# Ledger of designs, part 20: designed miniproteins, single chains, continued (4)

Each design is a single chain, and the fold is of that chain. pLDDT is the mean over its residues in the fold that is shown.

## One batch from the design tools (miniprotein)

Design m12664
Fold by ESMFold2-Fast:
Structure m12664 (fold): chain A 85 residues (1-85)
Amino acid sequence: VEEVIEKLRKMAEEGADPEEIARYAENAIKKLKDRKEQQRLAATTWSLIYGVPEEKLLEGFEAAEKGDYEKAAEIGKELMKAAEA
């Protein structure tokens, strides 16, 4: 998964279109069978496209996976505010 994340970061640095970054990430996620690796890839992709903190996305995914829906919802609100600001 590290090689895929590095390639996504390089694509963003080179000014690749957000659609192209998203498409590459979707194809890579399909090859991953580990949910935690899929979440890490998704967090990196969303951070690169929307400029939201990658750490916050990972916290939200982990909270939802543990069934802490209240914490996941609070993190979701923070991410929406960051994307709108």
Scores: mean pLDDT 73

Design m12665
Fold by ESMFold2-Fast:
Structure m12665 (fold): chain A 84 residues (1-84)
Amino acid sequence: SVEQHAQEFVEAAKNGDLEAVRQHAQKLVDSLLSDPNTTPGDLADVLGRVGREVMASVKDPLVRNKSLGIIGDALDEGISKLES
């Protein structure tokens, strides 16, 4: 589910597991895109919420910043798929 992948993303980021962060970002986007009614705004809202949780919960600034970059990349990929 979207919420499960969002939770796993934040936990992976807390653990510094950037590969798991990337994998859960992809699964989160794929779960959102499985709904044909998903809009770019819906992607931005969900990924923005995950980013706020990362900012609040991830203590290592390098891991936090890299995780936020992964969120940005996932948003760009998701929007590109909706616009194609």
Scores: mean pLDDT 86

Design m12666
Fold by ESMFold2-Fast:
Structure m12666 (fold): chain A 76 residues (1-76)
Amino acid sequence: MEELEKKVDKGIVGLAAFLAPSMEKSDAFIKRMTPIIDSLKDSDGYADASDVLKRVGPEDAKLIERALEIFRKISK
């Protein structure tokens, strides 16, 4: 069953990219994330956060975790 707080979609990737320290790092992050999300996404366009985090480096993982934390705080 879907737990939105544990799913990565294009919105979460966009939020994580926004948290990157520069536009160049933001663009590079999106380029790295796109093939990972495309390989892991379900029919609804969501990838399991734990599966995404296994395939990314520690800096990209921190951006994703921070984006998920912000999403959780916004959704309350």
Scores: mean pLDDT 75

Design m12667
Fold by ESMFold2-Fast:
Structure m12667 (fold): chain A 94 residues (1-94)
Amino acid sequence: STTVEVETEFLPDGTAVVTVKVTTSQPFRTLIVELYREEDGERVLLGSALVKPGETVTFRFQAGPEPVTITAVLLGGDRALEVVAEKTVVLEPP
């Protein structure tokens, strides 16, 4: 199975910290995490990183005073990258 776990934190300065953990039993040649902000039905790319199974990747961005919906997308594959897992969470401001 393949899963992504998302942990989120707001820092006092308004920085959102998003940590994505990748778990997979599949031998993917390439794994990439893409982090998106969901805005009015559109996805805005915040960042991407190559990752290995069992690793975490951390993204930081400035969040506004409103709740922010984010989606972590895991791309995996041998010849073509496909979405193999995704996780959407809502960041609530402090």
Scores: mean pLDDT 81

Design m12668
Fold by ESMFold2-Fast:
Structure m12668 (fold): chain A 84 residues (1-84)
Amino acid sequence: MELEKKVEEAKKEAEKLKEEFAQLLTREGLSLEKARQIADDTFNGKNTWIPSTPSGQEWAKKLQEAGKKLKELEKELEEKKKEE
């Protein structure tokens, strides 16, 4: 099913963006564990802390957009499966 393939692809892209953001945060002085927690929170729209650097802020926005896109695709998939 095409929608399921889009969801899978979006999940792979999200994991890539989370890891890249986490690596950026570790370069800013955070531990990898903290960086991954912040990446997950940012992806889910729960960002209480963002790096002060312009590059970090740009990556946070990309991660938030990826999270919104994945949620939209998952919602469409659920609605399609609900239909007979």
Scores: mean pLDDT 75

Design m12669
Fold by ESMFold2-Fast:
Structure m12669 (fold): chain A 83 residues (1-83)
Amino acid sequence: SEVDQLIAEALAQLDELYAQTDDPKVREEIRRVKDLFVQLAERMKTPEEVESLIRAMNVILEMRLLKLVDNMSDEEINRKFSL
């Protein structure tokens, strides 16, 4: 189903981010967001509900990751989050 596909794609993206980082604090924040997403996604019945949940989870992850870098130098930020 479209709901199952959206959930699977979102989980795959989180797993990719987790695999690309060696920072245990970043990994823990990704894991917490993934655990919350899995729990809430089980209650979603429409693609629109899943898309809204994905947007909310992305905002939460970004805010949590930004707090981890508050005291980092610009060079450390660029090194850890370079594309």
Scores: mean pLDDT 79

Design m12670
Fold by ESMFold2-Fast:
Structure m12670 (fold): chain A 89 residues (1-89)
Amino acid sequence: MIEELAAAEAEVAEAALPALRAGAPLSPEVGAALARVLEGAKEWAERNLPEEEKAIVVPALEEARALALAGAPPREILAVLAAAGAQLA
């Protein structure tokens, strides 16, 4: 469960990795793709996590998705997800 969330965060990071390697900001196209992945992760969390973990994970995924759509730097998106992961550890 927590391990599955960490795996989902890793998949999101891997999706953004080409943009990170290029040293470029997230393009709108990459940001939209990342937002779709984060929406899927949120739907998974809402169906599978206990209420206590949903209260932490779902808002973090919503914030990360909003940041991706706004073209925020990848570090800000990863920081939101890492902060949620730390609360669950």
Scores: mean pLDDT 71

Design m12671
Fold by ESMFold2-Fast:
Structure m12671 (fold): chain A 113 residues (1-113)
Amino acid sequence: MELTLQQAINAAVFYTALAILNNSDPELIENALYWLEKFVELLKKDPSKATAEQLLTAIEIAYNIALYSKDPEVRKRALELAKEIYEIGKDLLTPEQKERAEKMIKDMEERIA
């Protein structure tokens, strides 16, 4: 059975939540980042399969990884993934959803600068 966008994002959500509950455990954060990267790989193959909700959830996961990770390289990678997701999917987002995504990306940029 082929990996879906929903399966990848569900795994990223799971590991992000688990990391937050476990004092930002670096291994759990790395697992969250891994599944977020898998989501982006699948998104690049066929952007038309993505929903606005999946795109926003993925950006929110990147935001939480950047917020909770103590590793500057992990924070930087999460920001890069959030920007890439936004550029691929922004035309699927409402104006309100675009503003929310842009605010999260800007906050991440300020936190890793």
Scores: mean pLDDT 87

Design m12672
Fold by ESMFold2-Fast:
Structure m12672 (fold): chain A 107 residues (1-107)
Amino acid sequence: MPAVSPTEYTAFGIETAALLFEAKRLGVEEEILKKIAEVFKAALKALNDESADEELQKLALELRDAIFNSDVEKAKKVTKEIALKLGYSEEEAEEIGEVVGKALAAL
């Protein structure tokens, strides 16, 4: 479904904030943290905006489910796909995905 409940949206916002905090605690560079924040902002916007791109909404739902289930490999893959859709290079998208996976594994 393109929209999530307010409770699910809030939970996803809290989890993505926790992942950013954990990545920062692990010593991830600010430039990479900014890119991860843009990916998370895009995912949150897609879940709240019924007019958003349907592929991005699907990826945002998959990312939410991966984070809630602590599925590190799926979180890496989906984060990379969102980053690529936002115009990041293959190398940057891979790095963003790896960092998100590392942060999720550390939670």
Scores: mean pLDDT 84

Design m12673
Fold by ESMFold2-Fast:
Order: C-alpha cells, then sequence, then structure tokens
Structure m12673 (fold): chain A 72 residues (1-72)
C-alpha cells in the first residue's frame, strides 16, 4: 500500500507523461520514461522519501508509461 504522498507523485508523473505524449505523439518510450523518472526523482527528493519509496514509484511509473504507449 502506497503512502498518500507517493500516490500524489505518481498522479503528477502520469499527468506529465500523458501531456508529453499528447504534444509529442512520436516520442520514444525510452525518452518518455526518462522524463517521467526525472520528475519522480525531483519530487521524491523534495518530499524526503526513502530509497525504497522512490524505487516503488519508479517501478509504477514504468508500468504507467508502458500502458500509455501500448494505447497509442
Amino acid sequence: SMKKIQEEILAQAKEFAEALLAENPDISKDVLIQYALGLVDALSQLHKLSKEEKEELKAEVKKIVDELVAKR
């Protein structure tokens, strides 16, 4: 079960990835993942998340990007 702050970061990362994909429909999955992971790193540092909490978010973001690209 994720903490509320992890769910908020994940929601922001999803919104960011969706916006990038909508504006750049030919964006590669690897580039989209890199941008989304960069946002997760920045927000995890800002909210002082543990290493384990950050790695959990990174795994979930990769799944979200995979699903977004598959629906393209």
Scores: mean pLDDT 86

Design m12674
Fold by ESMFold2-Fast:
Structure m12674 (fold): chain A 81 residues (1-81)
Amino acid sequence: MTPEQVRALAEALRANFDALAEAAKRSGVATPEQIEKARELIDKALEVADTNPEEAVKYIREALRLLGLSDAQVDEVLARA
């Protein structure tokens, strides 16, 4: 992914975070602590997206896993970005 693609994905996840968090809570796949950690990881991804896009992708992967996505679902989200 380019730095611009990583930043756009992180910004989209940040903008839609409340909806993603509500979906995770409703399905019972994530605890409140996991949801807050996912938010922190997305914020870190935004901070490093332009300087270290590979590290930003790692933070995005971990955030999506904490929100209850499988490794296959995480790979699908990243492939669509």
Scores: mean pLDDT 81

Design m12675
Fold by ESMFold2-Fast:
Structure m12675 (fold): chain A 81 residues (1-81)
Amino acid sequence: MSPLQQVGALLVAAEATMTPRQRAALRAFFHELLEAVDAGRVLSDAEVEALATRWADQAGLSEEQKEALVALGLEMRRLLA
C-alpha cells in the first residue's frame, strides 16, 4: 500500500469518529495542503504546524487532536513532496 493510501486510510478512520464540523475542518486543511503542493509550493514544517493548529482551534479540537493533525499534515507533506 502506498504512503498516500495509508494517510488516506488514517484520515477516513479519523473522520468516522469526528463531528461534521471536525470533518469539514480536516478536509479544508487537507485541501489547502494539496493546493500548495499542486502549485509547486511546499509548506515548511512551521507552516504546516501553524495551519493545522489554526484549523484545530477553529474546530475546537483538543491538544492531543492538534498534535495528531500536525503529525498527519507533516506526513502528507513529506509524501507529496
Scores: mean pLDDT 73

Design m12676
Fold by ESMFold2-Fast:
Structure m12676 (fold): chain A 64 residues (1-64)
Amino acid sequence: SIEEKIKNIEKNIRRNREEIELLREALERETDPLIKGVLELTIGSTEYILERLEKKLKELKEKL
């Protein structure tokens, strides 16, 4: 159902937001420039996934 799809996407959005927070905390504590670069790329990739999930959630809610 649409409601089940919404619930699943909301769960994935929550997990991705939690991951971004942990990665940002790691970035704030990191001193190595190479590791900082990897963390920044990982944050960017996770933020992109989050944006796509939020857009999909909006589309599904408009159908409800």
Scores: mean pLDDT 88

Design m12677
Fold by ESMFold2-Fast:
Structure m12677 (fold): chain A 69 residues (1-69)
Amino acid sequence: DNKKLGAQSGKAGAEAGARGDVAGAAAGMWETYKLSGSEKGKEGAQAGAARLGGEVAAKMGKDAAIDSE
């Protein structure tokens, strides 16, 4: 199930980022995009996923930190 695999890779990436493993966080996000992006999404994601994915991860982490405070 792509949804289950995507959720697992996303969670693993977030946990890696929390531990300071930026490379692991980036890899987890890339795998999530590959599994969830479908054919059309994968093509677009390949071109800008590293930059856009990094921005999305940073925003999500910041929003979670603000809400949990």
Scores: mean pLDDT 56

Design m12678
Fold by ESMFold2-Fast:
Formats: C-alpha cells, sequence, structure tokens
Structure m12678 (fold): chain A 100 residues (1-100)
C-alpha cells in the first residue's frame, strides 16, 4: 500500500475505535467533533487516491453531523447519527483492507 493508503487505513481504524469509545461513554459532542474532523481528513485522502464515491459518502456524513450541531439535536438523535457514522467508517475500512 502507498503511504497515503496506510494513513487512510490507520485513520479509519482509529476513527472506528475512538468513536465507539466516545459513544459508549455518552460523550456525544466529543464524538461529533471527532467524527467531523476525521471524516473531513478521510474525504481528502479518498479524493487523492481516486476513491470519489467513498469521499462523497464521507462528505455527506460531515454535512449530516454539522446539521445536528447547528440544530441542537437531542442526545438520541446524536447517538443514532454517530452509530451510523461509525458503521460507515467500518465498511470503508473493510473495503480499504481488501484492496491493500
Amino acid sequence: ASPLEKELIELERETVLRLTELINQERYDDALELAIRNNRRGAELYKELGYEELAEEQERVIERLKRLVEEKASDEEKRNALLATASQNQEHLRILEKRA
């Protein structure tokens, strides 16, 4: 794998791990901040590697999570969105690991 592919795999792995920990601790605002930041970096790396569809999926997640922050969403709404985000990051990680 290229250095960028290795960075992306480690980023997705760290995102899934840390996001799951923060969700389990009910630290939803910290989880939202982490998810937005890491998915933004992930989208940049996916674009550089030519994975346009995966980049677009990460950008859609960022837009969704930003709306939850702006709308002062409930903890339940935050939790559900964050679980969906972690699931998508896990799926992206599986795709990357199969290609590496």
Scores: mean pLDDT 89

Design m12679
Fold by ESMFold2-Fast:
Structure m12679 (fold): chain A 69 residues (1-69)
Amino acid sequence: MTEEERQAVAALAAEVAARGLDPATAQLLAYLWRRGASQAELDRAAAMSVEEQIELLRKIGLEEAAARA
């Protein structure tokens, strides 16, 4: 995670809040940021529908669980 990526995530989170978007968007962005996602990945995730964001979170959770097993 770079300073620029961290700043970009904060800016995206502020835009999400200002637009009244679903909290799932904020959770997805925070999760991706924590695992070192690129700016392009964060932008793509923010552009997804809420249903797609929830599905992506589920897939990531399953992959992480499998990797830990």
Scores: mean pLDDT 65

Design m12680
Fold by ESMFold2-Fast:
Structure m12680 (fold): chain A 90 residues (1-90)
Amino acid sequence: LLSLDEEEFEKFLEEVYEKHKEELGKEAPQFDWNSEDYKKVKEFYLKLSEEHREAVAKIAVKLMKEFNLDIAEGDVAAVLLKYVIKEAEK
């Protein structure tokens, strides 16, 4: 994941989004930073380039618009990254 260029990383995010968008829309409003899954997300986010973080924000905004989510973009981004990490571990 961290070795992917900007275009490949954004493509991977789009694939995860399309595959899991219903789950993402349901989980994002009930997000909990204290869960074990989100410890991995925090560590992963700190290792992302600025360009990778911009790609994450772009897809998070897309998810927010599609499901009409009235929550923090960072929370949506964290839920997206949880699914990105899970897909990459397969």
Scores: mean pLDDT 76

Design m12681
Fold by ESMFold2-Fast:
Structure m12681 (fold): chain A 82 residues (1-82)
Amino acid sequence: MEVERAKEEAERMLRAAETAAENILRLSDPKGAQAMADSLIAAMDKKVQETSKWPGAPYVRKAAEEGKRLVREAAEEVAARA
């Protein structure tokens, strides 16, 4: 039951990160893109800390690692286009 809650949080986090990465890719300002990515990375790290004692915490950590990769790559792509 608590494992299922962690899986739901992981799915929500990854889905939100995917949407955020797409939004970052639409930006033309590399500094704005990096600031948005940094903010999202901090939010994901905070969620990992808040869920660290949950059964299924590894699901949240894995989703955060993938989400952070997506938003970081999106910001790097914006910088490469500038």
Scores: mean pLDDT 84

Design m12682
Fold by ESMFold2-Fast:
Structure m12682 (fold): chain A 68 residues (1-68)
Amino acid sequence: MELEEEILVALVRMARGLAELLLSRGIKDLSGVIETLRKIKRQAEELGAKRAAEEAERALREAEELQK
């Protein structure tokens, strides 16, 4: 459980970094990052990985707002 949660948290942080990198380069299409974050959130919720689910939800909200 703990190891799986840490992996999911790391994936969320990587996805956030990718979104920031894309935006810094003028790439506004974050659909791939958003889809990945939705999948991570779903997996975290199914595993009961509360911390990973919370970080994924926050990152997902941020990416959706930035895509507007």
Scores: mean pLDDT 81

Design m12683
Fold by ESMFold2-Fast:
Order: sequence, then structure tokens, then C-alpha cells
Structure m12683 (fold): chain A 91 residues (1-91)
Amino acid sequence: MEELEREALELARRVARATVELLRERGAPEEEIRLAARIPEEIRRFIENAAAAGYSEEEKRAKLEQFIREAREALRELARELGVDVEELLR
């Protein structure tokens, strides 16, 4: 579980960074940029509060695995928009 949590947080930080960069390049409002920057904090909050919110360990794992898949797909799209290789965003 801890390794999965670490991976989810690392991907959340990468998604936030790439999204903020894209939004700044497109001249998006500061409010949208601030919301994108909150992605890691939202994932961290889910990780810390999952049990209190009624999620089992299996449900928490499944949601983190889903987030990891969605984050990797989002990074591919962000890489395309930014004109960089996705491997640079994933490292």
C-alpha cells in the first residue's frame, strides 16, 4: 500500500506541474492555476482520510490504482499539448 501511495503522490505532483505549465502558457486565470496546483494535496488528503471516509484497504487500493492509470493517461495528453516526450514527464 505505501508504495502505491508514494506512486500516486509522485504522479499527482507531475500532473499538477505539467497542468500549471500548460495553463500559464495559455494565459489561464490564476484561479484555474491554483486549482491545478492543489492536485497533490487532494490525493494526500484522500490517502490520509480513506479509512475515516469508510473505505476498506481494498477499496483504497483500487481507487489509488485507478488514479494512477488516469494520471498516466493525463500525462500523455499533457505531453502532447506541451510538445514534449511523455517519458520526460514520467521520469
Scores: mean pLDDT 83

Design m12684
Fold by ESMFold2-Fast:
Structure m12684 (fold): chain A 103 residues (1-103)
Amino acid sequence: MEMAERAAALQPRLRELGVEGIDLSALAPLPRGGGVNEVYAELVLRILEAIVLAAQGDVERAERELGVRVERRDGVITVVASAVTPETREEVTVRATARLRAP
């Protein structure tokens, strides 16, 4: 599955669900080499998929199926996802926050 096509499919779904203000941060400096860029991109896509499920009210499914930690509180969704690089087995951890706004 091409990552760009997955990202393109997620953007209209996030917009329809009223998701705004997505902020992404790495919780530690990213390790160098070892497939880090590909791991980071896959984590970002997994986080966006989890935000869609959480915005639909399905937090438990997002955690179970995507292997992420999800909290939804007061119209804010927080997702934390971790993976390891294939060569060095170093952990990559990304946190995202997103706001829900209904007109």
Scores: mean pLDDT 75

Design m12685
Fold by ESMFold2-Fast:
Structure m12685 (fold): chain A 83 residues (1-83)
Amino acid sequence: MKTSNSEVTREVAEELRRIGAIEDYLLALLRRGVVPERAVLDRLLGGEAADILLETLRKRGLEPQPLSAAERAEVDALLAELA
């Protein structure tokens, strides 16, 4: 009944907020000309989504590069806030 649907809706809303925060961060990196490595994208998006995004970026001539210490700290902070 509606209670079970409300629980599912809450879980979906929490996941959508997580996805939105990750999307905003990734767009900020890309706007700075930073393309994260597959391992970073896997931590943020999961393997399948990371592979799809990387393939899209490669098709546009953008190659992944190692993150700076500051950018790695930003990823770690974001994941800690979302966990």
Scores: mean pLDDT 76

Design m12686
Fold by ESMFold2-Fast:
Structure m12686 (fold): chain A 90 residues (1-90)
Amino acid sequence: SMSDSQVVQQAVQQLQQIIDDYQQGVDNLQQRIQDLIDRNSDQSVIDSMQSSLDTMQRSIDNFQQQRQDTQSDPSTARTNLQMIGQLYGV
């Protein structure tokens, strides 16, 4: 079995990868929103995309908090690895 420090390291790394993926999604969505604004697209479409952006930002905040909690607690790290496995098929 993995040591407590190894479990923490793996959980932190996987959470960081999820955060990085969400940040890329945010950057892509911000570019799409700007393109829609530049094309004078329907405000309801822009508002929908902005709502999606807000949801992604909240997910980033949540995963950042989980990463911080994981850094100090191997039990939290093990729980988070299991959660990530269920959510992302890892």
Scores: mean pLDDT 84

Design m12687
Fold by ESMFold2-Fast:
Structure m12687 (fold): chain A 78 residues (1-78)
Amino acid sequence: DVEEAIRKLREAARAAKQGNMEEAARYAVEGGVAFERSQGGSVSDSEKKEGIEELKSLPPEELARNLEAQAQALEAHL
């Protein structure tokens, strides 16, 4: 569901701004999973784990900006 993806990306951006990178990465991956489901796809458990670790390694401010931009882009094309 695209709407769920947008909500999760917004939650992830908020967590990143607070410096909570574990929560930010988890919400961001959940948003990606929701988006893939809206397109008829799926995400493996391995891909989810790798995504979380990669996102946790980013600077919080950069992650927050990228997540906000992604959510805004999806919302514009609902």
Scores: mean pLDDT 82

Design m12688
Fold by ESMFold2-Fast:
Formats: structure tokens, C-alpha cells, sequence
Structure m12688 (fold): chain A 96 residues (1-96)
């Protein structure tokens, strides 16, 4: 039940960050498709994308869901745009 509330809030934050232009429409559409495939488990989605342990993602999202999502989505968008290497992306993620 607590995880369901976290998933709902995080999805609302994802939609908000897309509306604010943090991520492209193509990336937003891909994230939504992956989220649906993972049966609406947003913490598992970000665990897969960041390679952080699921427990760590849950802790970071409970502490500051907006800040966590903004930083991770910004880094993923930069990775997609070729502005970061894969190694640089994971170095920045480890600092979270």
C-alpha cells in the first residue's frame, strides 16, 4: 500500500517534469511504456535505469521524489542527447 502511494506520487512528478521540459516527448513516451510493462512499479523502473539497488531508489524517492526524479531524468536526457558517456552517467548516479 505504501509502495502504491509512492508509485502514484512519482508518476505525478514524472508528468510534471515532462510538462516543465526536463525530458523530451520521445523519452517520456518510452518511460511510460516501460512503466506500464513493469506493472506501474516506478521504483523498479528507476532501479533498472540507474542500476541502483531497489531499496536505495525507494529511500531516495521517499526523501525527495521531485529532486531525485529531476536529477535522474536530467542525467538520462543528457545521456540520450550524447552529452554524457555511460560511465559519466553512472558516476553522477553514484553521487545521489
Amino acid sequence: KELEELNKKAKEMLDKLYEQGVISKEFYDELKALYEKLKDNIAELFSILTRLPLEKVIELMKKDPEGFLNKVLTLLQKLRDGQLTIDEFFEEVEKL
Scores: mean pLDDT 78

Design m12689
Fold by ESMFold2-Fast:
Structure m12689 (fold): chain A 74 residues (1-74)
Amino acid sequence: MSYLRSLGIDKLEGIGDELLEKLGEGVYTPSEAQLLYNKILNAKNVEELQKIPGIGESTAKKIYEGKPEFLKKN
């Protein structure tokens, strides 16, 4: 939890909590969290976000819609 917060995942308005829950379910190691953070930061579309383990179309769309605010803060 604290490690993922330091990466700024909680800065995704309303989506950060959902993503943290997914990371806790599928991947919960520092290295895996860093890879997921980089995928979110560099994703240019919903399709790229769907490649993240445990994230389906609905969740990917929510993350993508929140990404502009996430990038403003990071």
Scores: mean pLDDT 60

Design m12690
Fold by ESMFold2-Fast:
Structure m12690 (fold): chain A 98 residues (1-98)
Amino acid sequence: MLEEILKEDSELTKKLIENKKLSEEEVKKAEEIIRELREEARRLEEEAKRILEEDPEDEEARKRALELEIEAGILLIRAAVMEVAIKRQKGEKIVLPT
């Protein structure tokens, strides 16, 4: 599941990097990928919290929770990059620090 989402994210990102116009269907699919990436990130964050709540004094548990939080962060960054790229293609004004 996640591997398929990441593959689709990579394919659409490649088109955006090459300045190729996405079809209406590809934009809709990208919006679905953004949602799925954010849902998976939330799942990983909840799992990390559960691990820490079960044994907060365990160093290995803390390390595992940190690894899950890092993975969640990466997914959120991928989602944000895709969202910005879609907005740019739609001609929406993106306020970025200049």
Scores: mean pLDDT 76

Design m12691
Fold by ESMFold2-Fast:
Structure m12691 (fold): chain A 87 residues (1-87)
Amino acid sequence: MREEVRARVEAMLAANRAGEAAELPEEDLRLLAEDPELAEYARQLTAAALREIIAELKKDPSLSEEEREDIERMEASIRAMEEAQAA
């Protein structure tokens, strides 16, 4: 079960890196909420994937101001996730 959730998190993030919108099923999200070690693993992988996606998006000079604001919001979310790990 947990190994299957980890595999689905990795698959979701691989899809996101490829520019596809992918989300975990509700059951996987519930398991992540109940398992702090699994949630930690998922957060670390998600933060890394989002940083890669944002870095690629920032290379596009045609981004609108609204799109740049969305990127800044995503970066703030990643920093919050990483700060939750730092101690």
Scores: mean pLDDT 72

Design m12692
Fold by ESMFold2-Fast:
Structure m12692 (fold): chain A 89 residues (1-89)
Amino acid sequence: DSLTKAAQQERADGDSSLRQSNSSSPEDGYKISSDKSAKLKKKIDELDKNKEKLGPQGIHEYSGLKFTYDSLEGQAKSFKKAIELKKKS
């Protein structure tokens, strides 16, 4: 369905953003990962409200999207720490 396809696309885009963030400067990486995680949070909240409309494949993609979100959040925290450390050096 459209929700499942949207979740697949958002996950693919999130994974792409995670890769771009990882190969960027700490400042750019933090911005990329934090901006994308905020957008994915909104999409996850939308899917949470419509969980009863998701089939098994939709639930699988939803779980994958949450994993991608957690990865982006972790990446943002890592870059934030690197930026703070750079300011102290």
Scores: mean pLDDT 80

Design m12693
Fold by ESMFold2-Fast:
Parts: sequence; structure tokens; C-alpha cells
Structure m12693 (fold): chain A 75 residues (1-75)
Amino acid sequence: SMKEERKKTLLSALEGMEKNLPNMDANKQKAMKRSIALTLAQAEVLGVDVSSYRAKLSPEQQKLLDEEIAKLKAR
């Protein structure tokens, strides 16, 4: 289904982001950490279990994740 294909795309993107994060400069790492939080919000709203990813997030990323989830659900 389209929903299952979207979940796979988001998980693939997250894997790529985490893999590339250590190879970036500090400014790009900051932007990538934000992108990871926003991508996790989309995955969670689609019903993906992201609990293992949440455990690795900073408090600032956790706040951004929760704010984005609220925006995606409420509009």
C-alpha cells in the first residue's frame, strides 16, 4: 500500500541520515539532527515504532519531535 511504501521510504531516509551524520562538519551535523527529528515525527504519525530512535535524541531534539508530531496531527 501507499502507506507501507511511505513508511519504508522514511525508514530508509533515517538510516541514511544516521549513517552519514558522523562524516559531516559541526554545522551540517546540527542541520542533520534537526532533519532526523522531523523525519522521525513523520514516521511516528504513520504508525512506525520509533522508540529506539527517541532514546538516542537530545532533549532539544525530543522537544522538536513532539512539537512536529503535534503539528502533523492537528494541522
Scores: mean pLDDT 81

Design m12694
Fold by ESMFold2-Fast:
Structure m12694 (fold): chain A 104 residues (1-104)
Amino acid sequence: MVMQESTAGVLIELESEEAVEEAKKRMEEFAAAGYARITVAVYAREMTPRVRAYLEELRAHAAALSARTGAEVTLIEAPERKAVQVYTATRLRQIGYEFDRELA
């Protein structure tokens, strides 16, 4: 299905503000490249108040990006790092990125 080529994935482990800023940058880059669907797969070891703040920041950015560009931006929260790694890395690899292991 050609619609699968319109989907981009971002993998993020919510361990730092730098990771949040990198995810926002990747979301902007994929929207600018013309992707109609952007999936942000988020893993956190523990849902601390700081991690919740990062997640809300990403949700706000996703909503603003969708409103501005028309892209469907979806955040998925993964309970396990491995699930995020397998599915998001596979999707990113299909569009020419190899984030297998290192960023997951």
Scores: mean pLDDT 66

Design m12695
Fold by ESMFold2-Fast:
Structure m12695 (fold): chain A 80 residues (1-80)
Amino acid sequence: MEASREATIKWMKENFEEFAARLRKEIAEGREVYSDDPDVIAYLEALEERLDDIEGTAEIMRLAEKHGEVSETVRILEEE
């Protein structure tokens, strides 16, 4: 693996929206340019699925970190 997980996660946290937008744009352009190549389309679909998994994991980690900082009082207020 070419980048350390910690460096990648930190970079994604700081540039997450722009990184995701860029990658999604590349996937969309690839689907249009390589529409006649099923192997490339399958690769792009797998890449999009992986991106969604990474974004989901990053969001879960963000929520877990935020939730750990959230007092029990805030949880009680959400039940109202």
Scores: mean pLDDT 63

Design m12696
Fold by ESMFold2-Fast:
Structure m12696 (fold): chain A 69 residues (1-69)
Amino acid sequence: GRELSLEELREELLALAEEEAEKLTDEDIKRAEEELDAFLASADAPEELKEAYREAVELLLEKAKELKK
């Protein structure tokens, strides 16, 4: 077995974010934006993991917004 590397984790998060983007409501987007900042501020995680997670969430939110209007 192989442990998931940062690059693999990032790719999986981005793919999942794209898939989920079409399912988000405006309320979900707003809440996610507010919660992301608070979550990352409180999370005790390496910057690399925080960056990967932020990138995935930002991609999801931007794509969801584009699909709305």
Scores: mean pLDDT 70

Design m12697
Fold by ESMFold2-Fast:
Structure m12697 (fold): chain A 88 residues (1-88)
Amino acid sequence: SKEQLERDILAAFLEMVVALALRDPRITPEQAEKIRKLADEAVTALRNGDYETAIKKLEELSKLLREQGLDDYARAVEIIKERVKELS
């Protein structure tokens, strides 16, 4: 379905954003683990159509990225969150 395809595209985009963010030398190993966990939880929720959980996890991920000084990546995650809200 169109909705399933859009969920898959958003999940792939999120995975790409997170992979790029994790290449930043400002991220400690402990913060990298937290980022990966939140991203995995958001991707899983999104793929399952659990939009409420996906939005919550994307908000937590965006906040964590901003706390690490990665404002551009945090903004990309916020854009993904707004697209997920349109599917809700």
Scores: mean pLDDT 88

